# Ledger of designs, part 102: designed miniproteins, single chains, continued (3)

Each design is a single chain, and the fold is of that chain. pLDDT is the mean over its residues in the fold that is shown.

## One batch from the design tools (miniprotein)

Design m11520
Fold by ESMFold2-Fast:
Structure m11520 (fold): chain A 70 residues (1-70)
Amino acid sequence: QLSPEALTLLNEAVEESKGNNKESENKAADKFKELSEKFPEEVKANEDYIKAKFSGYEVLTKVQAILAKL
């Protein structure tokens, strides 16, 4: 389960990723790094849900790389 704070950060990263360009990809990746640093256990436990949220966006590869470090 994602806490409300973790879910807020995830939603911010997903919203940024909707731009689907290099700037949006980088901003979304930075937001997701912030989420993974603050809530690593929650992010690890919800890995599949998080990947689904970024499905279809360019940032997905960077999200998967961050998840692999957890």
Scores: mean pLDDT 83

Design m11521
Fold by ESMFold2-Fast:
Structure m11521 (fold): chain A 87 residues (1-87)
Amino acid sequence: SSMAARKAKGRQEVDRGVEETNKILKETFDLIDNVASLSDEEKERLARAAARRLGIPVEVALERIEKKDATTVRIGHAELLEEEAAA
């Protein structure tokens, strides 16, 4: 009784693996979209965090973030969360 039959029909050929993959992709796209709303100072802070974790220059990290490189954005966010948790 946790899901209606009408919803099951609307989700034709849905399996659990597809749902889990779609969740991860949505979270990744949400992070990238949120970068577009960041100030220049916030983008620079994210770039510095990513640069430190990746071992690359800050300017290169900033260019990757501005080009919506998902890997660089995720690494930067993870580093910032670790810094915030350590404070």
Scores: mean pLDDT 69

Design m11522
Fold by ESMFold2-Fast:
Structure m11522 (fold): chain A 94 residues (1-94)
Amino acid sequence: MPAHVQRVLDMLESARELLSLVDPELAARLAETIERVKALAETDPEAAMQLAQRAFAEVRERAAARGDTATAQWFAEMLDWIRDLQREHGWPVA
């Protein structure tokens, strides 16, 4: 597993743990997404990063909708970091 993909997976797992207490349905979907990111990372790390980015965006939007500005800001910063990685690797930035 590439180090940058592993870091993104660690962040997704942290998000899943946080969500399991507040939004178990979203936590379950995020768990499925983590497994898909792992599978994609073996053959298409670009697609794996795009999938992870969409998952973080969904969590950010739901946090913002609840008025949880601190959580929304944290996930916005993670999305910026993913975009930086995409640029460093020459992958499309979403």
Scores: mean pLDDT 76

Design m11523
Fold by ESMFold2-Fast:
Structure m11523 (fold): chain A 85 residues (1-85)
Amino acid sequence: MVMTFEQARQAVVDLLRQAAESKDEDVARELIDRAREIVLQYEKQNGPTKDVIELGAVIGMTEIASTVMPVNEAAKLTLKNIEKA
């Protein structure tokens, strides 16, 4: 079934929040991988649209940050960037 952008975004945010609260780096990484799978599923349904690029950028920021900090800290940083004040 085709998901809406808001549904995909909310699912990604929920997984990032769980990763940010995780005390286990392997668990946090698995949650980020699940968020990536949601982005890939959205792309499969909707093609390479602006929305897909935006969701991919959110996950990409977490992955890049996790190269220099723990995954849970990277997820916290990403959550700050997707919260539109």
Scores: mean pLDDT 78

Design m11524
Fold by ESMFold2-Fast:
Structure m11524 (fold): chain A 90 residues (1-90)
Amino acid sequence: EAKEIREQAIELVKMLVDEGDFREALEVAKAAVRDLAEAGHEEEAAEVAVFAIRELKRAGEFELARELAEHALSVLKDPSLRERVRRVAE
């Protein structure tokens, strides 16, 4: 279930970024990160966040990438996963 949600979120984010729908990609990623983290699936939440941050940065959407990183850091509790998000946000 959690891995399926992660996979679907990653595929949808990639599609939206490729189409230039950056705000929608951000909202999809934020929702998936929140829902997965609240359900205790922080590893999958971090994987969605890291993927989406990298895709937004590759597209030149640095402000949206930062907003997503701040959102992920607000919901993730695991110190190693928080560090992973901080690193990709640089």
Scores: mean pLDDT 89

Design m11525
Fold by ESMFold2-Fast:
Structure m11525 (fold): chain A 71 residues (1-71)
Amino acid sequence: DAKRQEAIALVEEATRAVREGRLDEALALLRKLKSLGVAPDSAVESAIAALQAGDLVAALSGLRDIREYLL
């Protein structure tokens, strides 16, 4: 559905932002993803916490898991 497709797009954009070092943009995209309510809140919060801690490997792993959940 439209919200799920938007959530997938947000995860893909956040993943790209993390890889490009645009961490503030990645955080904003994850907050938008959380507001859609289609991804598990705990998973999105874990990805946000990883980004805030500078753990990019954990953040990318979390984003991958969220994307797999949405597919």
Scores: mean pLDDT 87

Design m11526
Fold by ESMFold2-Fast:
Structure m11526 (fold): chain A 98 residues (1-98)
Amino acid sequence: IEDFEDLISELSKLERELIEAYKNGDEEKALEIGEKVIKIIEQKLKETTDKKEIEELEKIKKELEEAIKNKDIEKILKSTIELSTLFGVEELKEVVLG
């Protein structure tokens, strides 16, 4: 679980950097961040034994790979937010505010 907290922290940082890249039209930076997010998914896949979680992670990974191939920055951002939501990062913020 300690390694998972480190992955969540890294993902939150990458999401913020990706939002900035998207706002600035920095395609190269957005693609670089997308590849780093895929590595986070791959690391989590090595640690999880939950079939439903594996299925969701594989789906998000495929969406990110397709978005990177097509240079679709908006889809890279959307898939990264979906991953953050799956990890409960965004849900934690909503609970604190609501």
Scores: mean pLDDT 75

Design m11527
Fold by ESMFold2-Fast:
Structure m11527 (fold): chain A 92 residues (1-92)
Amino acid sequence: MVETYFATVKDGNLLHSLKAGPDEEEQRKTLEKVKKIAEELGAEEILVSVFADSAETAKKEVERMKKILQELGLEVVESRVIDTKGIILARL
């Protein structure tokens, strides 16, 4: 099982954190909503947090999310997997 969260980042603060849906379509819709919120707030970055039950699952989910972010026009600045957790930072 995997849980994914999207948050807007402004001036080093996490804002408007939303849990992504269970499937790719809902995740894309939630990410587009977060992107619009970020643009309205003048935030420049979105943080994606992945929580998985294994390191392999976390790594696969991070790579999948990176592709979705890039397809939606976001620049992936950094990504990291530590044990069962993944983090991606993307710029608008």
Scores: mean pLDDT 83

Design m11528
Fold by ESMFold2-Fast:
Structure m11528 (fold): chain A 100 residues (1-100)
Amino acid sequence: MKELEEEIEKLGKEILELVAKLPDADEATLEAAKRMIEGIKEDGKKFNNLEKAVEVLKAIKILLRHELTGDVSEEEVEKAREILENYVKELLPYAEKEYA
């Protein structure tokens, strides 16, 4: 859906702007963030689950806002961590199966 692709691009830009505001952000940090965003976007396209890609990117944005400002609720931070943890867990079985 075109609307979800536009939301992903918007979230990616917002995440990069937030990462750039981190006190110790260097070129390597920004490059790692770009690769992460691209990976999430490509996973969303490959598995036809752009809604999950948007959810994961929103979670990352919440965690970055909490780190920079502290104005995010504890509930939002916990939900964001759970979303990111579940996303990573979904990828791990694929990596292990390829070399088993």
Scores: mean pLDDT 76

Design m11529
Fold by ESMFold2-Fast:
Structure m11529 (fold): chain A 84 residues (1-84)
Amino acid sequence: DDEVGQRIVDRALAELEALNQEYYDLYKSDPAAAQAKLDALRAQGLADPRNQNTLLALADGMEQNAQARAAADEAARAAALAAA
């Protein structure tokens, strides 16, 4: 049932967004702890061949999302400074 599949995807996307926000907050407040969290997820992925691709993709996605959010925040700051 495509509707059931879509609900699972929507829930997974909402959970991923919450994880990305939590990671970004950690990335800004404690970069060393954020890196340790990524390292732990990657180590878990390497130890779990059934979920390896998912866990590694999750760690990479969280890192890329945090970098993209930081770049967007920096661009917004630069634009605000240019407007002053």
Scores: mean pLDDT 79

Design m11530
Fold by ESMFold2-Fast:
Structure m11530 (fold): chain A 93 residues (1-93)
Amino acid sequence: SGEKAAEEAAETILRNARLAAEAKDDPLKRDVAIGVLRITFAVALTSSKKAGYLELTSRKLVEALDEALEIVKDDPETVRELEELREQALEAI
């Protein structure tokens, strides 16, 4: 279902936000985690748009990104990247 796909994407985003925060002193490990987060976000928006549940997915992604922003708040570069994704999700609602 669209709801399950959106929830799985949200969980992956939050997991990778936590991995990025834990790896703050390892730029490569942090970049890999943020890369996975960004790909998960892009795939979730693209697939939900094609399947007709973009608004549902976008709302779940905004909720996940709000939590992710709190997790990575001490990393200004990662905060900026996640704020850009959050804006994209808001525009899709």
Scores: mean pLDDT 87

Design m11531
Fold by ESMFold2-Fast:
Structure m11531 (fold): chain A 72 residues (1-72)
Amino acid sequence: SMEEAKEQLEKAAKEAGLKVPKEYSYDAIAIGLQLIKSGMSVEEVEELLKKNKGDVEKLLEYLKKIQAERAA
């Protein structure tokens, strides 16, 4: 369910040490976790989320860039 997916994202964020404000969308949290998985540090991802205020579109552009660099 969507509720289970949200709980899994919250748990994964806590386990990764990612500090997420309550106002951030679950989509922003999911992208943040994918950025960590793609090789960004937790601190860099936290700064990126804060700088972009959880803007999903801007975060997706960063994720796309990092994934392209990893594929090369």
Scores: mean pLDDT 75

Design m11532
Fold by ESMFold2-Fast:
Structure m11532 (fold): chain A 91 residues (1-91)
Amino acid sequence: MEEEEKKKEEMKEKFYKLIEELKDKISEEEIKEIENMSLKERAELITEWLKELGIETTEEEVLEELKSLKDKESQVIATLNAKIALVKAKE
């Protein structure tokens, strides 16, 4: 029980840190879209961003990885991490 709450707190800290880094790079509307998109839409979008970064992957592989994260907050964080990596690579 206590380890699950500690993991939630760590995930929350990572989420806020990612939002702070993205504040100057993407709109608040795009962040909201990332929070509310479907699992399939996340897999499609992340796959496109990873390919732009030179990482060869498929929507199926990304979808399985997202499903392995088990909770929506972790899936949102993975999506934001991929977006930050793309933004930083283009700088």
Scores: mean pLDDT 73

Design m11533
Fold by ESMFold2-Fast:
Structure m11533 (fold): chain A 56 residues (1-56)
Amino acid sequence: SEERERILERAVEAVKRMVADGMPFDVALQLAERDIGPVLSPEDLKRAIERAREEL
């Protein structure tokens, strides 16, 4: 759904922003997972993480 895609995009953007601000990638991922995890399925979270890695 479009809503899911937007949530994934926001998760990717959040990770990128945190890393740009000087946060280690693994810490940024943990924070994003904490905030987004209850809303997304495990599969959607995995996709967001992989996309964040590709776009960094």
Scores: mean pLDDT 71

Design m11534
Fold by ESMFold2-Fast:
Structure m11534 (fold): chain A 62 residues (1-62)
Amino acid sequence: MEVTLEVENEPEELKRRAREAIAAGADRITVVASAVDEATLEALGEVRKLAREAGVELRVLP
């Protein structure tokens, strides 16, 4: 199952949606983030860690 997350500089929502996708059994998470602030970049780092620990592929698109 593939899940796409669109991000508009909402770091807590990004982390929440990523956790929900992993819990739902996602094999791949694609984050669409054309421009992000530093808080969102930090949240992407946490999402990468969560995906790695769960064995989920993470893709980030501009």
Scores: mean pLDDT 78

Design m11535
Fold by ESMFold2-Fast:
Structure m11535 (fold): chain A 70 residues (1-70)
Amino acid sequence: LTEEQEKEVEDAINLIAATIAVDGVRRQAKAAGVELSDIEAYELAIEQARKEGRTSLADAVEKVLEKLKA
């Protein structure tokens, strides 16, 4: 793979990880009786990842959130 293709694969893996993290946050919120918007779910996922020291995951979720706001 070229460096460009390797970056695309890394971005895809990060997107999958971000999706799983956001789904986890949504499920926890639903169990607590809280309804989250898409933006709120992503923001909370970023906060949780940073608290856990999962910086790469937090960065991945943040990049996805930026694309959603565009």
Scores: mean pLDDT 79

Design m11536
Fold by ESMFold2-Fast:
Structure m11536 (fold): chain A 89 residues (1-89)
Amino acid sequence: FMEKVKEAWLRLIDIALEHSRADPGSTTLPELDEEQETYHTIVAANMNALGGDREATEKYVEELRERGLDEEAEFVRKLYEEVLRKLEK
């Protein structure tokens, strides 16, 4: 599972880079299928946790749990707590 998360990160990075090169400054996201949407949710959850966004992080943690991805949800929650701790110096 974590291996698929890493693959999703690399895939989304490639898509974002290609999109950025073709249309610099565009905020339009490509249409995702259901599997890609699940991986995007995992990636978005981690990104929001890294950004210190409590509301978005809690929302994604809940969504991951609803999808049965409890380990991923717990990882995101711990990541958010670690980021907050580091932001406090």
Scores: mean pLDDT 67

Design m11537
Fold by ESMFold2-Fast:
Structure m11537 (fold): chain A 66 residues (1-66)
Amino acid sequence: SIDETIEQIRKIGEELKKKAKTESAKEAIERSEKTIISAVRQGQRISPENAEKALQTVKDVEEEQS
């Protein structure tokens, strides 16, 4: 279900925020997580696996650029 997918994405986001080295990276992960959840609620077919890859990329880019 959509609710189950959203719950999985939230757990992935929490794990990545715990691993984030900077406050900027945590904020970027949280913003991207909210965007992905909004897209899922609007009917976009985003798997938890694809959400994890997207959020990991956001974390890595933000930590490299900050």
Scores: mean pLDDT 85

Design m11538
Fold by ESMFold2-Fast:
Structure m11538 (fold): chain A 55 residues (1-55)
Amino acid sequence: KKPKKKLLNIKNPITGEEVIELVKDKESGAWFAEEGIKEIAKLLNLKMEELVEMV
């Protein structure tokens, strides 16, 4: 899919930490935690493999 909206500096401490914190907050629901990762990947127009490297 063509990139429609992407965070230019997703690796920044602030943006990167928020993404990690969001995933961690859903750790109580492991199934939903993985689903959240896929949702974030779609929002950032990234592949799951790319997002996993950041987490």
Scores: mean pLDDT 45

Design m11539
Fold by ESMFold2-Fast:
Structure m11539 (fold): chain A 72 residues (1-72)
Amino acid sequence: MTALVNALVDISKAEEAKKTAESSPGMLSVSVLRHGDKAVVTGEFSSLENAQEAAKKLSSLPGVKKVDVTLE
């Protein structure tokens, strides 16, 4: 059972958000999609628990607008 974390961030914070997701436990993959002055950082995590921990870290970063957690 994997979970996805999607973080909407300011483009200037995309690399910091990506690094935060990469350093989080259970991270399987991470991607960044640019959309104008924003980016969506998507992390796939091995469990919902690991995804929720990553989402908490991401939501504490400056420039993060929204964080969503989705099962599979």
Scores: mean pLDDT 83

Design m11540
Fold by ESMFold2-Fast:
Structure m11540 (fold): chain A 57 residues (1-57)
Amino acid sequence: SAAEQINRAIAAGLEQLAARYERLAEEMDKIDSERGAFYRRAAQVAREGAALERESI
């Protein structure tokens, strides 16, 4: 269905965003641990959002 396709697209977008935040966290940990921690939390939230969207299919 169109709704399932939309949910899959949102999940994929959130997964890509999470991967980007995970890479930023690794880079930031080298210079600012607080910013690294922030991006790790942001990645976790994006991963959780993606999982919810996939469960809704």
Scores: mean pLDDT 86

Design m11541
Fold by ESMFold2-Fast:
Structure m11541 (fold): chain A 84 residues (1-84)
Amino acid sequence: VEKAVELARKAVEEGKPAYAQGIIEALRKAGHTEEADRLDLEFGAEIIKRAVEISLLDEEDRKKALEKDRELFEKGYEEAMKIL
């Protein structure tokens, strides 16, 4: 669990909140719901900031940003599941 939490925090520090959200989802699937909820609260501001950034893009750039974030989410989820 602690390695997954460290990985999520590092991802947010590197400007990858979607990757951290993937890790949070993996924690929930593994039954670590309290840790997942704490990280959701801890990263809430960065998640909102990213959502606002995407909302200000034109339609084409917004689609590309959402696709990139989906890929990051999947990578975060997969990496967390390997270490949980």
Scores: mean pLDDT 83

Design m11542
Fold by ESMFold2-Fast:
Structure m11542 (fold): chain A 68 residues (1-68)
Amino acid sequence: MVIRVDVPVDSISDVEAVIREAGGRVLRNNGFGGHIVAEVPDDTDLAALEARIRAAGGGPIEVGVVIG
């Protein structure tokens, strides 16, 4: 599934590491835009992933097909 996370510039590397550790792949890193778009496995525990992302300085997970 595709997820979007709002991320401060200073936290981008930490949030990308959390996504990769969860088996995800970063599709788009808009540091200047303050967000990351990533693909994660469909069986990912999103609540656990969101808690880890928040601990790394990121915001809540938004799930959806981002056509844009």
Scores: mean pLDDT 77

Design m11543
Fold by ESMFold2-Fast:
Structure m11543 (fold): chain A 134 residues (1-134)
Amino acid sequence: LKKAVLFALDQLERDVKRYLDPETAEKVLKILDEARKKVENAKSLDEIYEILRDFLEKVFKELPLDVAYRVALNLVAILSMLAVLTKSDEILELAKRVGEYALELFEKYGAPQELIDLFRKEVENFIKLAEELK
């Protein structure tokens, strides 16, 4: 589990560096580096989930909704892919919880209903595909 989550954060770092402007990327990378250090010391699925919740909450609080959308969706996508590749129910459960929490954050931060609906559809598609392929 821990190795898979650290790999997911590394892949997210690559996406951020490639597709976000340098100033926005620096902000995301700082929050991501804090999360990575905490995951290295995590001892359970619940601790890892709490770390990823805190990571997403900081992203939603400090960054524009479009950036938060990209970061949250890519995290769910990478975790879903890793669940398939590792045949891990724990990683799939983590992907589901992360996606659900991101939906709560979109509502908390006043995202348009259309954006919430789109995000839900994309998360559901990743999770369904992972469940079918795992």
Scores: mean pLDDT 86

Design m11544
Fold by ESMFold2-Fast:
Structure m11544 (fold): chain A 108 residues (1-108)
Amino acid sequence: MEEDIETLVETYRAMDEAARAGLSMEEFRERHGELVERAEELFRLAEEGRRTDSPEGRRAIAILIAAALVRLGVPREEALRLAEELSSKSIEELEEEGERIERELAAR
């Protein structure tokens, strides 16, 4: 889980830089290939979790939320604890938390 959170934190930072620089998704993938592959795997698991309510999917969604929290300034240790707590929540609760955090990030 910690490694996955770190991967997504770096992916989100790289995505922010790419967006500000006007880079395409193609160019982003070329510059950050390994990081992108791992992040895309987590994104796919999260998407499957939303459809199937699988434990792996809930875990992936919790990791996405934790990575976003780290970007908002939450310490990694606290974000990890929150991810573990969130992985036991319903998909509806995970989506609500994700939307809240996405709005906070979009406001910056």
Scores: mean pLDDT 75

Design m11545
Fold by ESMFold2-Fast:
Structure m11545 (fold): chain A 109 residues (1-109)
Amino acid sequence: SLREEVEELLENTDDPIKKMLAKIVLQLLDIADAMPLTPEERARVREHLERAIQALKEGNYKEAIDHLDEALNILERRAQELGDMDTLFDIGALHVALAVLKVILEKEE
């Protein structure tokens, strides 16, 4: 389970950026599980989350953020089609969090 992999990462890291990205992955999984996605949309979201988790394990945080943004874009499109304002607000908050983390990582490099 992707959720179990992410929970294990969260429990076994002291890196605050890795913890925050792991929490964002868990929130994305919760949103995806709650949404009526097509099988193709669900498969694409899963592929991006799998790649994000692998990037997190490797310490490639910028790559992880890029894959999380791609997953969010798929979820956002479906939420817009559904008129789900609460989910759109949650997705918007996650986009802002990822943008802030990306800026922090660019300044540390």
Scores: mean pLDDT 89

Design m11546
Fold by ESMFold2-Fast:
Structure m11546 (fold): chain A 60 residues (1-60)
Amino acid sequence: SAKEEALNEAGRILREGERNGKEKEAIKEAQKLLESHGIKVEPAENAEELERQMLRAYLA
């Protein structure tokens, strides 16, 4: 589904950001992508927090 694809792509963005020391930028990019697909996102301070939200959205 489009939702599942968006969640998978956001996860990829977060992993690349963490690996390259651009976690903060990756969080903002992933959030924007998720919101563009109708997935509600709360402010996240780190990638782990956003990943937790994404897992909840995937399981809902």
Scores: mean pLDDT 83

Design m11547
Fold by ESMFold2-Fast:
Structure m11547 (fold): chain A 64 residues (1-64)
Amino acid sequence: MLDEEEGYRIAKEQRELNRKYGVVEGAKIGVDKYVSEEQRKLLAEIGEKLREIGDEFEEELKKK
């Protein structure tokens, strides 16, 4: 499984490369098509619950 930071960084780098090459919109549409809307919503709900727990845990550890 991938961390959100790693996935976001990869996506960002891909966008930067696509801008230079001129394939930004096409690449985005392609990636979005890979995952169905229903699957995205389910993953988002699961992710939100996990983030809520993680945020509380990090706040306790950092206290900053």
Scores: mean pLDDT 61

Design m11548
Fold by ESMFold2-Fast:
Structure m11548 (fold): chain A 85 residues (1-85)
Amino acid sequence: AVPTPEQLDIETEAALVIIQATVEKNAASKLPDEEVRKKVKELADRAIELATQASNEPDPQKARELIEEARKLVNEAKKLIDESL
């Protein structure tokens, strides 16, 4: 079965969140504060997990909720990096 256009949009959004989380995780590795590095990596890893779950979720509403939660974690990680600069 071919995914619906809605499911393809969800998969695209999930992929973008995974890319953003990976960028934040890589940026964290350059930070001098070990506690900030650890926190950002934990947030990024959780965001990747949620976005991956969303891409495999057949219910569009549940998939969107997972993507939104993942985006909040990526935004929190970015805020921690910005506050460390």
Scores: mean pLDDT 83

Design m11549
Fold by ESMFold2-Fast:
Structure m11549 (fold): chain A 60 residues (1-60)
Amino acid sequence: GGGVDVLELAVQGLSRDQAVDFLSSSGLSDLEQLLERMKRGGNEEGTRIATEGLERRKKR
């Protein structure tokens, strides 16, 4: 859905630290979908950012 598209734009347009911070406030389902999208697309940097954001979100 639209939530994942916004997260993908954040990964592309923000610094790594800003992207991770933004992702850490997002829904778990959207973050899991983002991670799978980045892996499927072969975006290694996006996969790292999405993984870090998801891990930080899970610790809250």
Scores: mean pLDDT 83

Design m11550
Fold by ESMFold2-Fast:
Structure m11550 (fold): chain A 91 residues (1-91)
Amino acid sequence: SLRERALELIKKAREALDKGNIDEAVKYLSEASVLVQLAVGLKVTKENAFPKSKSKEDLKKEIDVLERIARAITEPTVSLEQAEEAIKKLL
């Protein structure tokens, strides 16, 4: 499901961040952010697909917020397939 895929990406972002791999954390967080934003009916642009800060502290806070939103998804507004196509175009 879209929710399960978003939570998987969030877990990968957290693991990358814990290992100090900022670029991998940003990659997984950006993918998860696009999935979550589309699932709750928000428009995603190339400008808002990426985190605004690459600091470890800010990325951790963003991951924590995104995980809470992802866990609250019950009725996604898009399919996982549609969301993955959006990721390919935006990221």
Scores: mean pLDDT 81

Design m11551
Fold by ESMFold2-Fast:
Parts: C-alpha cells; sequence; structure tokens
Structure m11551 (fold): chain A 100 residues (1-100)
C-alpha cells in the first residue's frame, strides 16, 4: 500500500541519516516523531492520507538536511532560507504523488 511504502522509505531514510550523522540531535527527534506518528496511526488518531503527508514531509526534510548540513530539528527548520523552503515543498509534493 502507499502508506506501507512511505513508512518503509521513512524508516530506511532515518536509519541512513543516523549512520551518516550519529551526533546530530535531529536523529533523536526524527526517531521520536516516527514513534509518535506510528502510535497515533495505530490508535486511529490520523488517517492513511494524513500519515502519508506527514511521513513524506519528514523524508523531504531529511533529504534537505543532508544536502544543506542543517540539523533535522525545529531550530534547523526555522533556519531554512526561502529557496530551501521552496526545495522542501517541491520534494514533499513529489513524494505525495509517489505514495498517493
Amino acid sequence: SPLEEALKELKERIEEYKKEHPDDPGVEVLEEALEELEKAYKEGKVSDEEAIEIYSAMIAFMELSEKTGIPATTEGAEALSDEQKAEFRKKHEELLKKYS
């Protein structure tokens, strides 16, 4: 299913990001966010469509963090330039089309 593919890719991306950036505080934030989202989905608090949107956004942000060197944290997200925010939006849209 599209959700299963998104979850698999997100888990794989987080694992790769952790290997490349073991000292990035964003790793713990990403792992906690994944656990919280999986729990919310299992408890019926989010729909498949909502889960796919959130997971796709997380993948897009990790790719941008790897490219820019900005930590995958809330503070890192606030540090994004308008150009980087546009790149994030484009990647997020591409992933939504892939999993929708």
Scores: mean pLDDT 75

Design m11552
Fold by ESMFold2-Fast:
Order: C-alpha cells, then structure tokens, then sequence
Structure m11552 (fold): chain A 92 residues (1-92)
C-alpha cells in the first residue's frame, strides 16, 4: 500500500517509528475516503506543528507530500526529502 511505502521511506530517512506510524495511518485514512485537509490538520496537531489547510482540490500527490513533510518536520529532518518521499509514495 502507499501507506506502507511511505512508512518505509520515512524510516530510511531517519524519522522515528512513532512519527512514521502516524504518517502511515494518515495516508491509510485518506485512501479509505477521509477528507485530506482534515487528515493533514489532525496529523499536524498530533505532531505539535502548525499547518496551512490543504486546497480543496489538492491531488493525492499533494496530500502525500504534505503528510511526508509534516513527519520530516516533526523529527527535525529536511523538508526537501519529505517532498521527494511523498511524491515517490504517491507514484507507487
């Protein structure tokens, strides 16, 4: 699944198991039909991070990039890697 691929890539980038699990759960919720903007907002809140709402017409790639970037930010890791990870997971 895209969630499992995202989790593996985040762990390889140095994200903690807890943060990677939360990000993977967020992706799985979106794939099961949850509102992407609500999922991203809730993930940011759980990670203690500020976030801007996703645009109402955001793509699946945009959503996975947002989730991946939040996970990287939570653990003090580069945003650029989060963007690359999100894009790769979206294409899987």
Amino acid sequence: SKAEILRKLLLEAGVSEETARLAAEAVERVEKGADPSEVVRELAERLGLPTDPLAPDSSKEDTLVAISVLAMLADGLPVSKGIAIGKKAAKS
Scores: mean pLDDT 81

Design m11553
Fold by ESMFold2-Fast:
Structure m11553 (fold): chain A 74 residues (1-74)
Amino acid sequence: MDYSKLKGVKIGFRGNRPEVMEKVKSYGAIPVEIGGPESLRERLLKEGKIDVFIENPDKLDEIIKEMAETGKLI
């Protein structure tokens, strides 16, 4: 699969997940670890500090695959 569409995409996720960080980096995307309340996530999306937020890290592979195939942010 061609992951070039993910290069430079800022992917936000919650908590200390080293496996998630390494997977995001391996796709050429930028991992952004986010702590704190829901409002912080909304603010970071609005400010363009993250492009997408993954609520469930266990779904990362599915989300990455869809983004790589479609070129759309989810």
Scores: mean pLDDT 73

Design m11554
Fold by ESMFold2-Fast:
Structure m11554 (fold): chain A 61 residues (1-61)
Amino acid sequence: MVPSLQELKDEYDTELQRRVSEVAEESKKQGLSPEEMRKRAFDVVKEVTKEYDEKVKEALS
């Protein structure tokens, strides 16, 4: 069954929070600069948002 839009939104919020936390911890362990940390966090947000957008388009089709 296709997930509801609410379920997709809840999944997106959870996944975004999880992956941003993971990249922050990895960046701290690697001793990255604040600029590199921000770039990695931004890239993760873009990736998760793109995945969410594609799932929403698929659900609406």
Scores: mean pLDDT 79

